# Designs tried in a protein design run: designed miniproteins, single chains. Part 38

Each design is a single chain, and the fold is of that chain. pLDDT is the mean over its residues in the fold that is shown.

## One batch from the design tools (miniprotein)

Design m1394
Fold by ESMFold2-Fast:
Order: sequence, then structure tokens, then C-alpha cells
Structure m1394 (fold): chain A 90 residues (1-90)
Amino acid sequence: MEERIQELVEALKNGDVEKLKKILEDFIKSGLTPEELQRLREALLQAAPTVPKENRDEIIKILEEMKKKSKDPGFQRLLDEAIEALKKQK
């Protein structure tokens, strides 16, 4: 889990939207425990201010897409929080 979260944070910092999409889809397929959701939430919120301005709209679109694909209310809430954090940086 820690390795995947680190890969996600690096993808956000680097604007690697393809890697971000792949990691998020993997989380949707495997499911997340409440503890894993909390760790992911903390990592995403910490990483949001480091996302390059030019990539924010594309990343927001990916997060919205992943939210639609997920049936986990906890994961959907986490993605909503990340989207809000990214929007505040504009």
C-alpha cells in the first residue's frame, strides 16, 4: 500500500496523468479498507498543492472519472476532497 501511495503522490507532482489513472483504477479494482482510505486521503491532500497548475484541470477530470467508476462511498468522498483541494489552488 505505501509503495502505491508513493507512486500516486509522484504521479501528481509530475503531472503523470496516465500513471495516476492506472493507480486509481487499481485501487477501485482491489478495494480499500478504512485505514487505507485514510492514508490515501492524507497523501492526496498533502500532494494537491504540489500539482502543476497546467495539469490541474486534467487531473480533476481523471478524479471525476474515477469517482464515477467507484461504488465505494468512502473512496468517492476522498476523491471529492482531493478535487476541492485542487480547485482551491487556482
Scores: mean pLDDT 79

Design m1395
Fold by ESMFold2-Fast:
Structure m1395 (fold): chain A 89 residues (1-89)
Amino acid sequence: ALDKAIKLAEEAIEEAKKEGNKILLKAAEIILDTAKKLKKGEISELEAQINLGLANINIALAKLFGEASEKTIDLLSEAIKLIEEELKK
């Protein structure tokens, strides 16, 4: 799950850069860093949950400002779901 989350977050970074969407880029970078650190055991479940909350806030801001890319948001949402799946056990 984490390896797939990393790939989706990397794809989201490339899409956000292509679109010039700085808010979605921040969300993608947070998700990527969180997934990598969680895979290495470098962060707690609580720290990962806080980071995912911050990523979700950035996604919500992008939607609110009308700078939403459905493709990039879908990639980020799937990456978040995969990380949350790892955190459940």
Scores: mean pLDDT 83

Design m1396
Fold by ESMFold2-Fast:
Structure m1396 (fold): chain A 88 residues (1-88)
Amino acid sequence: SPIYKFLKARFKGKASDEDIKKLAEEIESIPNLTAEKIIEKIEEFKKENNIEVLPTNKNSLIATATVLYEEGKLSEEEYAELIALINS
């Protein structure tokens, strides 16, 4: 899942793989998924896991997805899917 790969990169060492996978599944289950809904779920997850990181916005989501694509961790199709979701 591109959302799982994205979240794993963002929260590696700050949350368990099980919690990250659950978050990815919750986000993927949201009807009419938008960047705003993704950001809301990420902020909720931070509060539940006591994670102190900078606020998430569309530009930070695009930057993270682009780095993962450039590192070969996302396929062209997975990257396009994430960018489409972030720009929705």
Scores: mean pLDDT 80

Design m1397
Fold by ESMFold2-Fast:
Structure m1397 (fold): chain A 64 residues (1-64)
Amino acid sequence: MNEKKGLELVEEGKKLIEEGKRLLEEAETIEEINRAIALILRGIGLMFDGGLLSEKARELFEKF
């Protein structure tokens, strides 16, 4: 039952990491860099939490 929630967290985490990476590539100021890094770190946290809820989500996190 928590497996679907774990997968959803990993998918959301991946999306945040991708968005953060895009912002980091476009960043011209320290504030923009810090914002991009914060999104990447939050995405990593969501993927980690997803992996704790679901073995399948954990496999996706390990392969990322």
Scores: mean pLDDT 79

Design m1398
Fold by ESMFold2-Fast:
Parts: C-alpha cells; structure tokens; sequence
Structure m1398 (fold): chain A 62 residues (1-62)
C-alpha cells in the first residue's frame, strides 16, 4: 500500500521550515532537515512528526 500522501499545506510548511534552517548557515542542521523530509516522503515518519522535528531544529538555531 502507498504511504499517506503529503497534503499541499504540509509540503508548504516543510519547505518553509527547511528554508529557515538553510538561512542559519548550519550545514549539519540543514542535512538533518533534508533527512527528515526524505523520511516523511518515504513514509518512515509521519508528516506531523517531520514538521515537529523541523520546528525543533529551527528553535535550537535561534
């Protein structure tokens, strides 16, 4: 069975959060963000969990 597809709203939020991580210039955090996106797309984690962890990365880089 195919994994539950990402909604357009979830895709937009993920793109926004990845862009925020990229703006910090932290390469390790950016690679972690890309890994979370890959896992969400592959159905290894839920889109909600990916968004939550991306927000945690952004918060740590403030």
Amino acid sequence: AAPTPLTPEQIAEIHKLVAEVAKTGDDEAYQEALDLVRKAVNGEISPEEAIKRLKEIVEKLK
Scores: mean pLDDT 78

Design m1399
Fold by ESMFold2-Fast:
Structure m1399 (fold): chain A 56 residues (1-56)
Amino acid sequence: SSLDGLEILKRAFAALRENPNPELAAAVEAWFAAAQRGDQAAADAHLRTIERLLAE
């Protein structure tokens, strides 16, 4: 997938609202924690995980 970060997050939140997926929820929570800490590298890594999960 070639989604930008904002589009990935929008799709992840929409997917979680419709059908909670523990793996996707954990990835989103990990991204949020990394972003809150200002850990850009970790946030980007978690965002890639979210993108991959959305493609499945």
Scores: mean pLDDT 81

Design m1400
Fold by ESMFold2-Fast:
Structure m1400 (fold): chain A 57 residues (1-57)
Amino acid sequence: SEFEEIIERLKERLKELGVDDETIENYVKALRTRYEKFGYSVEELKAYEDLVLENLR
């Protein structure tokens, strides 16, 4: 699924940036909450992913 792909890409990119596993898990939980409870679209989740990555620059 597209959602699964977003999760996997985010995990890979955070790992490449040297982010610890606990922090990665917290970002994944935030994405799941937005998808499952707030009804975010794939495009909205992708935007959230971009914001997370920008904040880690």
Scores: mean pLDDT 80

Design m1401
Fold by ESMFold2-Fast:
Formats: structure tokens, C-alpha cells, sequence
Structure m1401 (fold): chain A 57 residues (1-57)
């Protein structure tokens, strides 16, 4: 959720927000194709972080 979005912004402070959003979207799509339950369990948190980041565009 919001905590993950904040950590992403701090880790990638030199990266344009639009590029961060595109990279996260690709990561979510990769996770959706994974058969690993642990990877899939992270999808809702990643999607919430993506919504927070998109709201700042």
C-alpha cells in the first residue's frame, strides 16, 4: 500500500515518477504470470502501491 509506494519513491528519487509507474506495472504483470503463491500474495500490495503512485501523476 502507501508504505510501499513511499519506499519506492525514496529508493528511486532520481527516477521520473512516470517511469517508476511503468516499471511497477511490468512487475505486477510478471507476478500475475508466476505460479508461486508467495509471489502472487504480493500482487494486492503492489497494485495498491501503483494506485498511490498514479494518484501523484
Amino acid sequence: GEELAQKILEAFSDVPLELIVKLLEKEIEKAKTSKDPKVRAKIPTLEEALKVLKSKL
Scores: mean pLDDT 78

Design m1402
Fold by ESMFold2-Fast:
Structure m1402 (fold): chain A 73 residues (1-73)
Amino acid sequence: MLTETEKRVLEAIDSLGLKLGDRASAAEIAKAAGLSRGTVSKALRRLEKKGYVRRERDENGRTLYEVTVGTGD
């Protein structure tokens, strides 16, 4: 069900030491995955739709993605 890009994004999230409820920016994930920010943002949209991550806005105005892997929805 997951594409290679989506799997690589999830692996990058894990490599950053992120756990359930932790948050990371698309730029951070892109650097860890070795992918462009555009590619990662597109993959994160699909992962959000599948319940693997949730898009949030930080108090500082940054767009972050919270890890919801396991029970998505």
Scores: mean pLDDT 75

Design m1403
Fold by ESMFold2-Fast:
Structure m1403 (fold): chain A 80 residues (1-80)
Amino acid sequence: SEEEKKGAILWIRIAVLEGAVSLLEDMADPEDKETLALIEKVRELVSKARDYLKQGKYDEAEKLIDEASKLIDEVEKRLR
């Protein structure tokens, strides 16, 4: 039950990160290679976190989701 709740919350967090990265990519200058590289890293972390969630490896998934969230904050600061 508690483990199922943790999994559900992490899946919601992934969905939020996917929405955020898509929006930020649309806002990014296509010539800003550094910002686009950060966005690509977020996509890679989200993909790997999703694989861990499918395997029930919630602690590993959470660490990658936390890293992706920090990179989203960095991308948002670059687009201001």
Scores: mean pLDDT 87

Design m1404
Fold by ESMFold2-Fast:
Structure m1404 (fold): chain A 92 residues (1-92)
Amino acid sequence: IQALVDETTRRLREAGDRAVATYSPDEALRKFSQEGQRIMDEAAARARAAADALNAIDAAAGDQFYRDAMQGITAAAQSAARAVYEALKAKA
């Protein structure tokens, strides 16, 4: 769980930093939203695959893994979005 959440957090932060560095404030938010959604979709698919594999051994463990992973992914996305917003405010 933590490794998947950490990787997703890093990818979202990198996408946000890249958007802020490359684009105007309004375009940066739009570009980050597009790339961020793709990163989250990929992470959710990986969490589902890992949960399905765990459910083959212990259904409770797989379901718990998916819930914890999705909470972490959602928190990472919210944190990255706030960081992008604050960076754009500081740049203005």
Scores: mean pLDDT 79

Design m1405
Fold by ESMFold2-Fast:
Structure m1405 (fold): chain A 59 residues (1-59)
Amino acid sequence: EVKKLVEEGKKALEEGDTKKALEIAQKLVEKGDFETALEIIRKAAELGSEEAKHALESV
């Protein structure tokens, strides 16, 4: 499960789908993988996602 989500998150980021990447990051948080979720959120913010930038400033 977690390994599959990590791979899907990385693919979404490579495709520029920041919305899907953030959805996957939330699922990773629910499964306890906070470090990988944070990495995905940071990369989505670097790609220009306002949602990801807001999430980083809220945490």
Scores: mean pLDDT 78

Design m1406
Fold by ESMFold2-Fast:
Structure m1406 (fold): chain A 71 residues (1-71)
Amino acid sequence: MSPSEVYEFSSRQFRRAGEEAERRGDTERARLLYEASELYLQASKYAKEGNFEEMEKLFEEANLLAEQAAS
């Protein structure tokens, strides 16, 4: 599985998790999960372009938001 495919998968999973959090009324958790989803999608775009430095930066930012959502 390529980095682009992994990040597209992660984006879809975090979007789904955000929708679930929103349905439970957890608006802050939903916000963090939606933001992580968007950053994974952007990382996927940079991976496709071969810009691995920007990809890694966005991946790190997405992971930080995902960790905050888990708290």
Scores: mean pLDDT 84

Design m1407
Fold by ESMFold2-Fast:
Structure m1407 (fold): chain A 72 residues (1-72)
Amino acid sequence: MEELKEKIAAAAREALELRKAGSSPQEIRDYLVKRGIHEPVATAIALRLSRGEELDEEQIEQLARVELGLRK
């Protein structure tokens, strides 16, 4: 879990930089999928950032749990 939380947090930081650079939600999602994040989690991150939301620790933990479930 901790490694996944760190991976999701790092991916969210990189996605935020792409958002600041003007990337679309689809471009951010595709980037995160290439990073090894599963599509539902990548889509959730991209959509939240597209709405101007920052991912807090609780949201990162929830997304990491979903990602872990998808790896089963």
Scores: mean pLDDT 78

Design m1408
Fold by ESMFold2-Fast:
Structure m1408 (fold): chain A 71 residues (1-71)
Amino acid sequence: DKVREEQLKELEKAEEELRKRLERGEVSEEEAERSLRRIQRIKDIIENRAALRSEEEREILAKVQEYLASL
Protein backbone atom coordinates (compact mmCIF):
# COMPACT_ATOMS: atom_id res chain seq x y z
CA ASP A 1 0.00 0.00 0.00
CA LYS A 2 2.86 2.41 0.77
CA VAL A 3 4.16 2.39 -2.83
CA ARG A 4 0.70 3.19 -4.18
CA GLU A 5 0.23 5.94 -1.62
CA GLU A 6 3.61 7.44 -2.53
CA GLN A 7 2.77 7.35 -6.24
CA LEU A 8 -0.54 9.07 -5.59
CA LYS A 9 1.19 11.71 -3.46
CA GLU A 10 3.63 12.38 -6.29
CA LEU A 11 0.74 12.84 -8.70
CA GLU A 12 -0.99 15.16 -6.22
CA LYS A 13 2.21 17.22 -5.94
CA ALA A 14 2.37 17.39 -9.73
CA GLU A 15 -1.23 18.60 -9.84
CA GLU A 16 -0.56 21.27 -7.23
CA GLU A 17 2.60 22.44 -8.98
CA LEU A 18 0.76 22.60 -12.30
CA ARG A 19 -2.02 24.66 -10.72
CA LYS A 20 0.55 27.06 -9.28
CA ARG A 21 2.27 27.36 -12.65
CA LEU A 22 -1.08 28.18 -14.22
CA GLU A 23 -1.69 30.87 -11.57
CA ARG A 24 1.74 32.32 -12.33
CA GLY A 25 1.00 32.32 -16.06
CA GLU A 26 3.85 29.93 -16.87
CA VAL A 27 1.57 27.52 -18.73
CA SER A 28 -1.53 28.07 -20.80
CA GLU A 29 -4.92 27.25 -19.31
CA GLU A 30 -5.51 24.69 -22.07
CA GLU A 31 -2.21 22.90 -21.45
CA ALA A 32 -2.79 22.87 -17.70
CA GLU A 33 -6.28 21.44 -18.11
CA ARG A 34 -5.04 18.70 -20.44
CA SER A 35 -2.26 17.75 -18.04
CA LEU A 36 -4.61 17.74 -15.05
CA ARG A 37 -7.03 15.46 -16.90
CA ARG A 38 -4.23 13.05 -17.75
CA ILE A 39 -3.04 13.02 -14.15
CA GLN A 40 -6.59 12.35 -12.96
CA ARG A 41 -6.98 9.41 -15.34
CA ILE A 42 -3.70 7.92 -14.15
CA LYS A 43 -4.69 8.43 -10.51
CA ASP A 44 -7.92 6.57 -11.20
CA ILE A 45 -5.99 3.68 -12.75
CA ILE A 46 -3.58 3.47 -9.82
CA GLU A 47 -6.37 3.63 -7.24
CA ASN A 48 -8.31 0.82 -8.93
CA ARG A 49 -5.35 -1.56 -9.29
CA ALA A 50 -5.18 -4.60 -7.01
CA ALA A 51 -1.43 -5.10 -7.30
CA LEU A 52 0.47 -2.61 -5.16
CA ARG A 53 3.98 -2.90 -6.62
CA SER A 54 3.41 -3.47 -10.32
CA GLU A 55 6.00 -2.34 -12.84
CA GLU A 56 3.18 -0.81 -14.84
CA GLU A 57 2.27 1.54 -12.00
CA ARG A 58 5.87 2.77 -11.82
CA GLU A 59 5.93 3.31 -15.57
CA ILE A 60 2.68 5.28 -15.41
CA LEU A 61 4.13 7.61 -12.78
CA ALA A 62 7.34 8.05 -14.79
CA LYS A 63 5.34 8.83 -17.92
CA VAL A 64 3.33 11.51 -16.12
CA GLN A 65 6.53 13.10 -14.80
CA GLU A 66 8.04 13.14 -18.30
CA TYR A 67 4.86 14.57 -19.78
CA LEU A 68 4.72 17.41 -17.24
CA ALA A 69 8.41 18.18 -17.78
CA SER A 70 7.69 18.53 -21.51
CA LEU A 71 5.12 21.27 -20.91
Scores: mean pLDDT 68

Design m1409
Fold by ESMFold2-Fast:
Structure m1409 (fold): chain A 117 residues (1-117)
Amino acid sequence: MITLTESGGGTFKEGDSVTLSSKISGDLSGIAKVGWYRQAPGQPKQHVASIDMYTGEVSYHPSVEGRFTISYDKAKKTLYLEMKNLKKEDTATYYSYAVDLATGEVYWGQGTQVTVV
């Protein structure tokens, strides 16, 4: 079973930078994609960023492109989301995820809250 444990959330000021991390446990050999979703109060869940585990190719939602950077440290089995120049609109619960492409199964973290004041 894959488990994702997020950290780095909290309350921040506009213009701050924060890095969220997700420690991924279990056998990752079947995992094709890892990334982040977010959900703001009263809004649908939105894709933020992903990385293809085979190619290393990254993709971003247009609203965060140029401000956020996704990376994965294979040795530490840790997924990162570097969030620069925080805006009030970035206030959301951030969920890390991992996709087993063969089964289509998606593993989710519990979520970490980011509040921008």
Scores: mean pLDDT 88

Design m1410
Fold by ESMFold2-Fast:
Structure m1410 (fold): chain A 91 residues (1-91)
Amino acid sequence: SEIEKLQEELEELLEELGELVEKKELTEEKLLELARRIIELARRLMELEGLSPEERRALLEHLLALLTDVAKKAGVESVIPEIRRLLEAAL
């Protein structure tokens, strides 16, 4: 139940990112704000699910790939290094 709620919150934030890209409203600042929230939810999910270090790294790498794709589509690739740093700090 708790895990399901966090998964739903994460999905909602990812949907918000998609909407901002579609509307051409995704700025560097907005992407960083949403990325921080997404990463924090992912950390909570990893803790609750008891993921191994290898599973955590795989999940964070997948999330980096997704956020990188979003950043490229929105033309805000300049924030990718900071997003990578935030994800590495979540390990």
Scores: mean pLDDT 84

Design m1411
Fold by ESMFold2-Fast:
Structure m1411 (fold): chain A 66 residues (1-66)
Amino acid sequence: GIDYRAIVEELAEEAARIAREKGWDTAREYVRERAQKLVEEGFLSEGQAELIERAALGLADVILKE
């Protein structure tokens, strides 16, 4: 099965990097695009993608504030 924790952690680390370099709006669009790609590929439902987006951005905020 899909490892949801690994996806959230991967997206959060990259979103934090993007937020530092290009700002939060770019980081949010990156996470949204990646989650939507996983829906298109059949790995996630729309609802799962929304939850993963929220979790990844929340974790990215914590990483950025370290």
Scores: mean pLDDT 85

Design m1412
Fold by ESMFold2-Fast:
Structure m1412 (fold): chain A 57 residues (1-57)
Amino acid sequence: GDREDTEKAAENARKAAIEKYGLSEEEAEKVREATLSGKDADEANLNGAGALARLSR
């Protein structure tokens, strides 16, 4: 469902933020929370975890 889709996107964005951008776990959690808060931003986070990582700055 939509909730599960958003959770998966948030988890993938969090992992990519750590692996690709070297963010701390705390910073990666902010990326995850941003994804959960911005459900309609799924396209941005799914196509560019880097864009979500920048949202935490």
Scores: mean pLDDT 64

Design m1413
Fold by ESMFold2-Fast:
Structure m1413 (fold): chain A 66 residues (1-66)
Amino acid sequence: SELVEEIKELILKNDEEGAVKLFEEAVKEGKISEKELEEIIEFAKDINREDVAKKLKEVYEKVKKE
């Protein structure tokens, strides 16, 4: 999806705040599937941004817990 690609692009550009914000909004609005979430997390790990992958997982768990 275009949203997934936009989040990946923000991660590649080192815009961590932008990536996390867009991801959180997308999760809250139900615009991201579990498969797309997994894809984004795997992408962040693949480009050696495990810090971002961890943050995205924390945001997902927080949103789903509420």
Scores: mean pLDDT 82

Design m1414
Fold by ESMFold2-Fast:
Structure m1414 (fold): chain A 102 residues (1-102)
Amino acid sequence: SGAEEAEEAARRAEEAAAAGGGDEETRRAAEAAIEAAGAAGRAAAAGDAEGASRGGEAAVRAARAAVRAGVEGGGDGTAVAAAGVAAAGGAAAAMIAGGEAA
């Protein structure tokens, strides 16, 4: 279910980004990216390596959608930075759960 939660959050991020590059759209996309990263992290904490990997990929897609929305809105914002942090966290969680860490 962690992967499903992350995929749903990624879908919401992409949906928000598709709505346009306004502050509200960028914020919603960034919040969804953070939710996707959280779901990936929960899967990793539960020892679900496959769920963590899939959730991490979804978090990266959500973060890319948030960055896109932010760039269309003016290229700078707290939401774009937050999305980048969320993507990095999700990817790290996936790697750890997948056994890349000793």
Scores: mean pLDDT 70

Design m1415
Fold by ESMFold2-Fast:
Structure m1415 (fold): chain A 80 residues (1-80)
Amino acid sequence: LEEAEEEIREEAEELAKKMTEELKKAVAEKGADSEEVKKLRAEVGRESARLLRELAERVPELREELEAAAEELERKAEEL
């Protein structure tokens, strides 16, 4: 159980970090105002939000906070 929990957490965190790093790299190389960077931002926000919502379903005690964070991430990626 503990091992499975740690593995799932590591996988989710690794995916989120990888997408975020890819976005940072694109900003540095192509510029923050490029369409490619804006598309990546939306993708990162959606991926992170999806992971948080899935986690909220499995951890009801944190559902409200996780859903709020997911919505904020998606919204922020869309604005900026």
Scores: mean pLDDT 69

Design m1416
Fold by ESMFold2-Fast:
Structure m1416 (fold): chain A 79 residues (1-79)
Amino acid sequence: MSSAIQREKEELEKRIKELKEKLIIQKIVLTIRGGTPEQWEKLKEAEKYIKKAEEALRKGDLKKAQEYLEKAEKALKEA
């Protein structure tokens, strides 16, 4: 239903924005400090999952969007 779906969409959109911001900051940190290939690979993985989450959200698949965001968060943590 539109009202409940709108609220869940807003929450997921906020999480996507927050993760994108964290991803940009982490890229800057690794650029300045000299990140390892392994760390850069984890950042790429996080970016990939963020894009998949955006795709799922566009399709209205809130469950998949949440799952991809969780995977992105894990990858970013490991970077």
Scores: mean pLDDT 82

Design m1417
Fold by ESMFold2-Fast:
Structure m1417 (fold): chain A 59 residues (1-59)
Amino acid sequence: SLDEKIEELAKKYGVSKEEARKIFEDAYNYAKSLGLTDEQAEEFALKLAEDYMKYKKNL
C-alpha cells in the first residue's frame, strides 16, 4: 500500500513517518499541479520524496 511505501522510505532515510508523509504530500500536490493523473502523481511523488530524503541524509 502507499502508506507502507512511505513508512519504508521513512525507515530507510532516518526520518519520522509523519515527516515522510508530509514530504510525499508536498511532492504529490506539486505533481497534481502539473496535470498528472493520480497514478502518475503518486509515482512521481514517491520518486521525488526519495530523492529529497536521500539528499538530506547526505548533507
Scores: mean pLDDT 84

Design m1418
Fold by ESMFold2-Fast:
Structure m1418 (fold): chain A 75 residues (1-75)
Amino acid sequence: MDADERALLARRMASILVSVAQSPEEEEIASQAAAYAYQGDFEKARELIDILYKRTQNPEAYERAMRLLDEIRAL
């Protein structure tokens, strides 16, 4: 089911983004990005991923999160 697949991809996104977060504020940004992606608010999800990238400077996590966002959008 699309909802179950979306939940799996959103959980993977949260895990990747939280793994690079260095503060509770950044962990909240990571969790909110995944939550917006799950809800279908791809614009807000992208904005939060961009904010987290500016703070953490981790290109691999950024690319993985953006790829997961594209996969969720394709469902």
Scores: mean pLDDT 84

Design m1419
Fold by ESMFold2-Fast:
Structure m1419 (fold): chain A 68 residues (1-68)
Amino acid sequence: DPALVRAGRRIVERMAPLLPDVTLTPEEQAKLDAEIEKYDHPLVRALRAAGAPPAVLRRVVETIKSSK
């Protein structure tokens, strides 16, 4: 949904400067990568390509999971 994509972009833009620099362990990063691949959502792919922090990507994936 275009409205959801716009809202997601705006949320990331607002959250990025407020979030602390969060780094995942290699194991956590691998698990997140598997979740991203599993859901294959255009919004998540766009955020990843834009260099969104792992914490933001994890949050978006969890939101997608809870909407189903």
Scores: mean pLDDT 68

Design m1420
Fold by ESMFold2-Fast:
Structure m1420 (fold): chain A 70 residues (1-70)
Amino acid sequence: SEEEKIIEEMKKKVDELATRLAGVDPRLAEFLRLAYEKLIEDVKNGKISVEEAKKQVEEDIAFAERRLAA
């Protein structure tokens, strides 16, 4: 399904960034993974759309990337 593909793509991006962060800022890596898990749980429970979750994940990734660039 399209929703399944979006979730899989988001997971890959989060996992890649969290892996890069684990050696530099392990707490931020953990928060990134937990934030993703919460968003996917909210999608599964019908609280938010997959599109809303994707937007939030993109914002979380951008925040974490800014922290790495500083």
Scores: mean pLDDT 84

Design m1421
Fold by ESMFold2-Fast:
Structure m1421 (fold): chain A 75 residues (1-75)
Amino acid sequence: TAKAEELAARLAEVAAAFGAESVEAATRRATEVLREAAAAVDPRLGELARKAEEDPARTGEYAAAGLGLLLRAAN
């Protein structure tokens, strides 16, 4: 869907910026996109947002997993 493509692009942008911003800022941006995606595309994305909030150091891993789910939904 167009919404899944939009959210995938936004999450990829967040992932690309991880080395340039703080872990706190990256986690906040990633969880915002993941929570929006949970409501619009796939509830499993909400679980990834929760995990990123519990363990911000692993936000990149959860963002990558979320991107994979969104790209699958877009196709």
Scores: mean pLDDT 79

Design m1422
Fold by ESMFold2-Fast:
Formats: sequence, structure tokens, C-alpha cells
Structure m1422 (fold): chain A 95 residues (1-95)
Amino acid sequence: SGLEAARAAGLAGAAAATGAGGAAGAAAGGRAAAAGGEGGGEAAALAGSLASLAAGIGGQLAGGAAATAAATAHTAGDGEGAGRLAARAAEGMGK
């Protein structure tokens, strides 16, 4: 239970980061908010954090496809390939 659950969680996180561009989107959003607003620090950081969280939630919605890809790759003994397949599946679902 433990190792497979941890692996699935890691793949969901990777899919969210790659499929939704969480870190890059948060950084760009924070920078745009700072440029448009009067206070460039904490408000921009908060806005970026919320955008990243929303992107992460979107990745969780693709979790079914990611879990299926992970199970298939696990049978093949390729955990890293599972992450790449899950990311492509999440991208396809978002299209």
C-alpha cells in the first residue's frame, strides 16, 4: 500500500507540474500581478501560490489516466517512463 500510494502521488504531482505548468505559471502570474499592482511582494507571491494550487487541482482531475499509465509502466518496471506517459495523458485530456 505505502510504496505504490507514494509513487502514484509523485506521478500526480509531476503531471500537475508539467501538464499545468504550475511553477512557471505561478512565477509569470506573480510577476504580472506585481507589475500591475502597487505592492509587489506578498500579494504577488500569494496570487502565484493560488494559481499554482489551481493548476495542481487540475492535475488531480487527470489522476485516473495518470494512475492507469503508472500501473502499466510499473508492470514494465519503468517508474520514470510512467511519469512521462502520465504527463502526456494529462496534456491530452486538457486539450
Scores: mean pLDDT 49

Design m1423
Fold by ESMFold2-Fast:
Parts: structure tokens; C-alpha cells; sequence
Structure m1423 (fold): chain A 79 residues (1-79)
């Protein structure tokens, strides 16, 4: 979904700052499930599984790549 990709991309600056509240608030209006996965990813909880959940929820492969790069997760484990 374009709206979901835009929300996830808007959350990136909050994630870079370790701001889990800002991350949740940026994504929750579009997808509460994606917001929860983004917060789990930020907290280092099951990072590969969190990215796979975001992909299953309709986050694009391009946006998943940006998240994987930010958290140093190998793309081969997700894509």
C-alpha cells in the first residue's frame, strides 16, 4: 500500500533517534499491526520476523530494504 509505505518512511527519522512513541504514532493511523512491528524492530525484538510481518502487511520491497539497511539486517533473510 502506498499509504503504508509513506507512513513507514515518515517513521524512519523517529527510528533513527530511538523514538518508539514517535515511530508508533507515525504508523498506527494507517496500520496498528505495522506500527507494532516497527516498534518491535526498533527495540531489536525478532528483527527478521518483524520485517517479514511488515512485508506481509503490504510494505514494499524497496521500503523493506531501507529498514533492513537502517538496522543492519541482511536482505537475504527477508527478501
Amino acid sequence: SKALDEAVLAALPYMEQGDWIGTYQAVEPVSPQAANSMVRLLLGKSPVQSLKELKALGVSDETIRKLADLFNIPLSEVL
Scores: mean pLDDT 86

Design m1424
Fold by ESMFold2-Fast:
Structure m1424 (fold): chain A 55 residues (1-55)
Amino acid sequence: SEKIKKIEEVVNEKRIDPAKATDEEIKEIAEETGVSPSTVRDWLNHFVENGEFPK
């Protein structure tokens, strides 16, 4: 989805480690993508567990 692609873009641009993302980094991703902080955390956790974002 477009929101997932935007999260991937922001994570890569800011060089955020999905396994070690801070609450501040999650808030920043949420603000830039329009996704809630809880959803951002869930999707980053999915990436850590599966090696890819949800399709």
Scores: mean pLDDT 78

Design m1425
Fold by ESMFold2-Fast:
Structure m1425 (fold): chain A 98 residues (1-98)
Amino acid sequence: SNLLELEIILGIMRIMLGVAKLIGEKFSKSEAERFLELAREGFELAKKLEDKEEQIRFLRELAELIREALTLIEDEELREEFERLLREVEEELEELEK
């Protein structure tokens, strides 16, 4: 189920952010790369959801998680990739909310 896989991905992303916040540290390069992979997979799964309201809900949460992750990234190239993905998620949201 695309919905179940998406819930698991968002859950892992929330845990990664929660751990970083709890220990008060930025993401390592490998942690940031893993988060970006999860965010990309989550975006693809969200686009496959048949229910428009569910798509909007998950894309909004995904955008919020990406924005929060950006505060934890030191690598400039990864920051640019996250900002690009955030823009794509926000553009998809704008199209769905029309």
Scores: mean pLDDT 89

Design m1426
Fold by ESMFold2-Fast:
Structure m1426 (fold): chain A 68 residues (1-68)
Amino acid sequence: LTPEQRALVVEMLVTVYGLSEAQARALVDELLANPDLSPAELAELARRFGLSPEDVEAVRHVVDVLVA
């Protein structure tokens, strides 16, 4: 991700999903570090950040598109 793309994803997570900036940055960093997360790992990540598994899957898809 470029710094601008990372900032866009962080702002989306804060604005749409109600995460703090620190939580949003941590989630983006986790997704970038672990691109091959299983459904079970996505569910655990969702629980850790107070999101649904579907929301984390949607964010992962956005990150994947931006990195491609």
Scores: mean pLDDT 81

Design m1427
Fold by ESMFold2-Fast:
Structure m1427 (fold): chain A 66 residues (1-66)
Amino acid sequence: GAQYRIQQLRDNIESLKKKIAELEEKLEKAKKAGDEKEAEKIQKEIERLKKDIAVAQEKIAQLEAA
């Protein structure tokens, strides 16, 4: 049912948020080390995960409106 699907999306969002927090910590370490290539790679991954969260949030809103 819709409730199970919404819960799966919420669980996925929380997992993605945790991964972003870990990547932001790694990004700061890469910046402090002067590793611009690693910093750029991590930043792109963070941006992809943020887009995934936005998509999941939109899907939750659509399911709650139905």
Scores: mean pLDDT 87

Design m1428
Fold by ESMFold2-Fast:
Structure m1428 (fold): chain A 70 residues (1-70)
Amino acid sequence: SSDLQKLKDYALGRVPGDPYIRAREILPILKTLDDKTAKELLKDASKGVKDKIIEFSSGEFKERLEKILS
């Protein structure tokens, strides 16, 4: 899926531009995934990328991400 490729490229730091805008584009895609798939796609992401994803998340979804990315 092109959406999954966008998420993987963001995780690997391959997407240029504003990190805030990019994070907002990938969060809806990430929210549709199960925890196992999300963890696998983000496993190679830097601490900075993981921190930004958590920072721009909210509520129950943020709590789920904190558990799978820690």
Scores: mean pLDDT 75

Design m1429
Fold by ESMFold2-Fast:
Structure m1429 (fold): chain A 67 residues (1-67)
Amino acid sequence: AEELTKKAIELNNEEKYEEAVKLAEEALKIEKTPEALKVLAKSYVGLGKLEEAKKYYEEALKLEKEK
């Protein structure tokens, strides 16, 4: 999970947003972490999908409150 999340962050920084989304989604299938949700949200911002980005940021905040 952490390895996929790190690769997704790297792809997002390279503006490869569609690839970052795919890796973040795979990370979330293994383990639902705030870090994976945040990179997914940032990648959706890069794609111009602001409503989807907002949903994933809200999910990340909810998971952080459980810790």
Scores: mean pLDDT 79

Design m1430
Fold by ESMFold2-Fast:
Structure m1430 (fold): chain A 73 residues (1-73)
Amino acid sequence: AVRIEGVVRATVDGEPMTVHVSIIVPAEEAPDEEAAREKLKEVARLAAAARAGVPVEKVTDVEVVSLRISAEA
């Protein structure tokens, strides 16, 4: 498996929020850096909306601040 970790900055209903994301994908689906950034943005939008108790459309300005991809056994 491959672990994708990162820090994502987003705006939730006008308020800044930082989201720490960690996801695991199958090794055969190991993403390149661009695909990993897009996965982090998607997961961060859902997590930020859930934490704030708002619809996902209230989450804007999603930006990946840091990205790390590592192999998991």
Scores: mean pLDDT 79

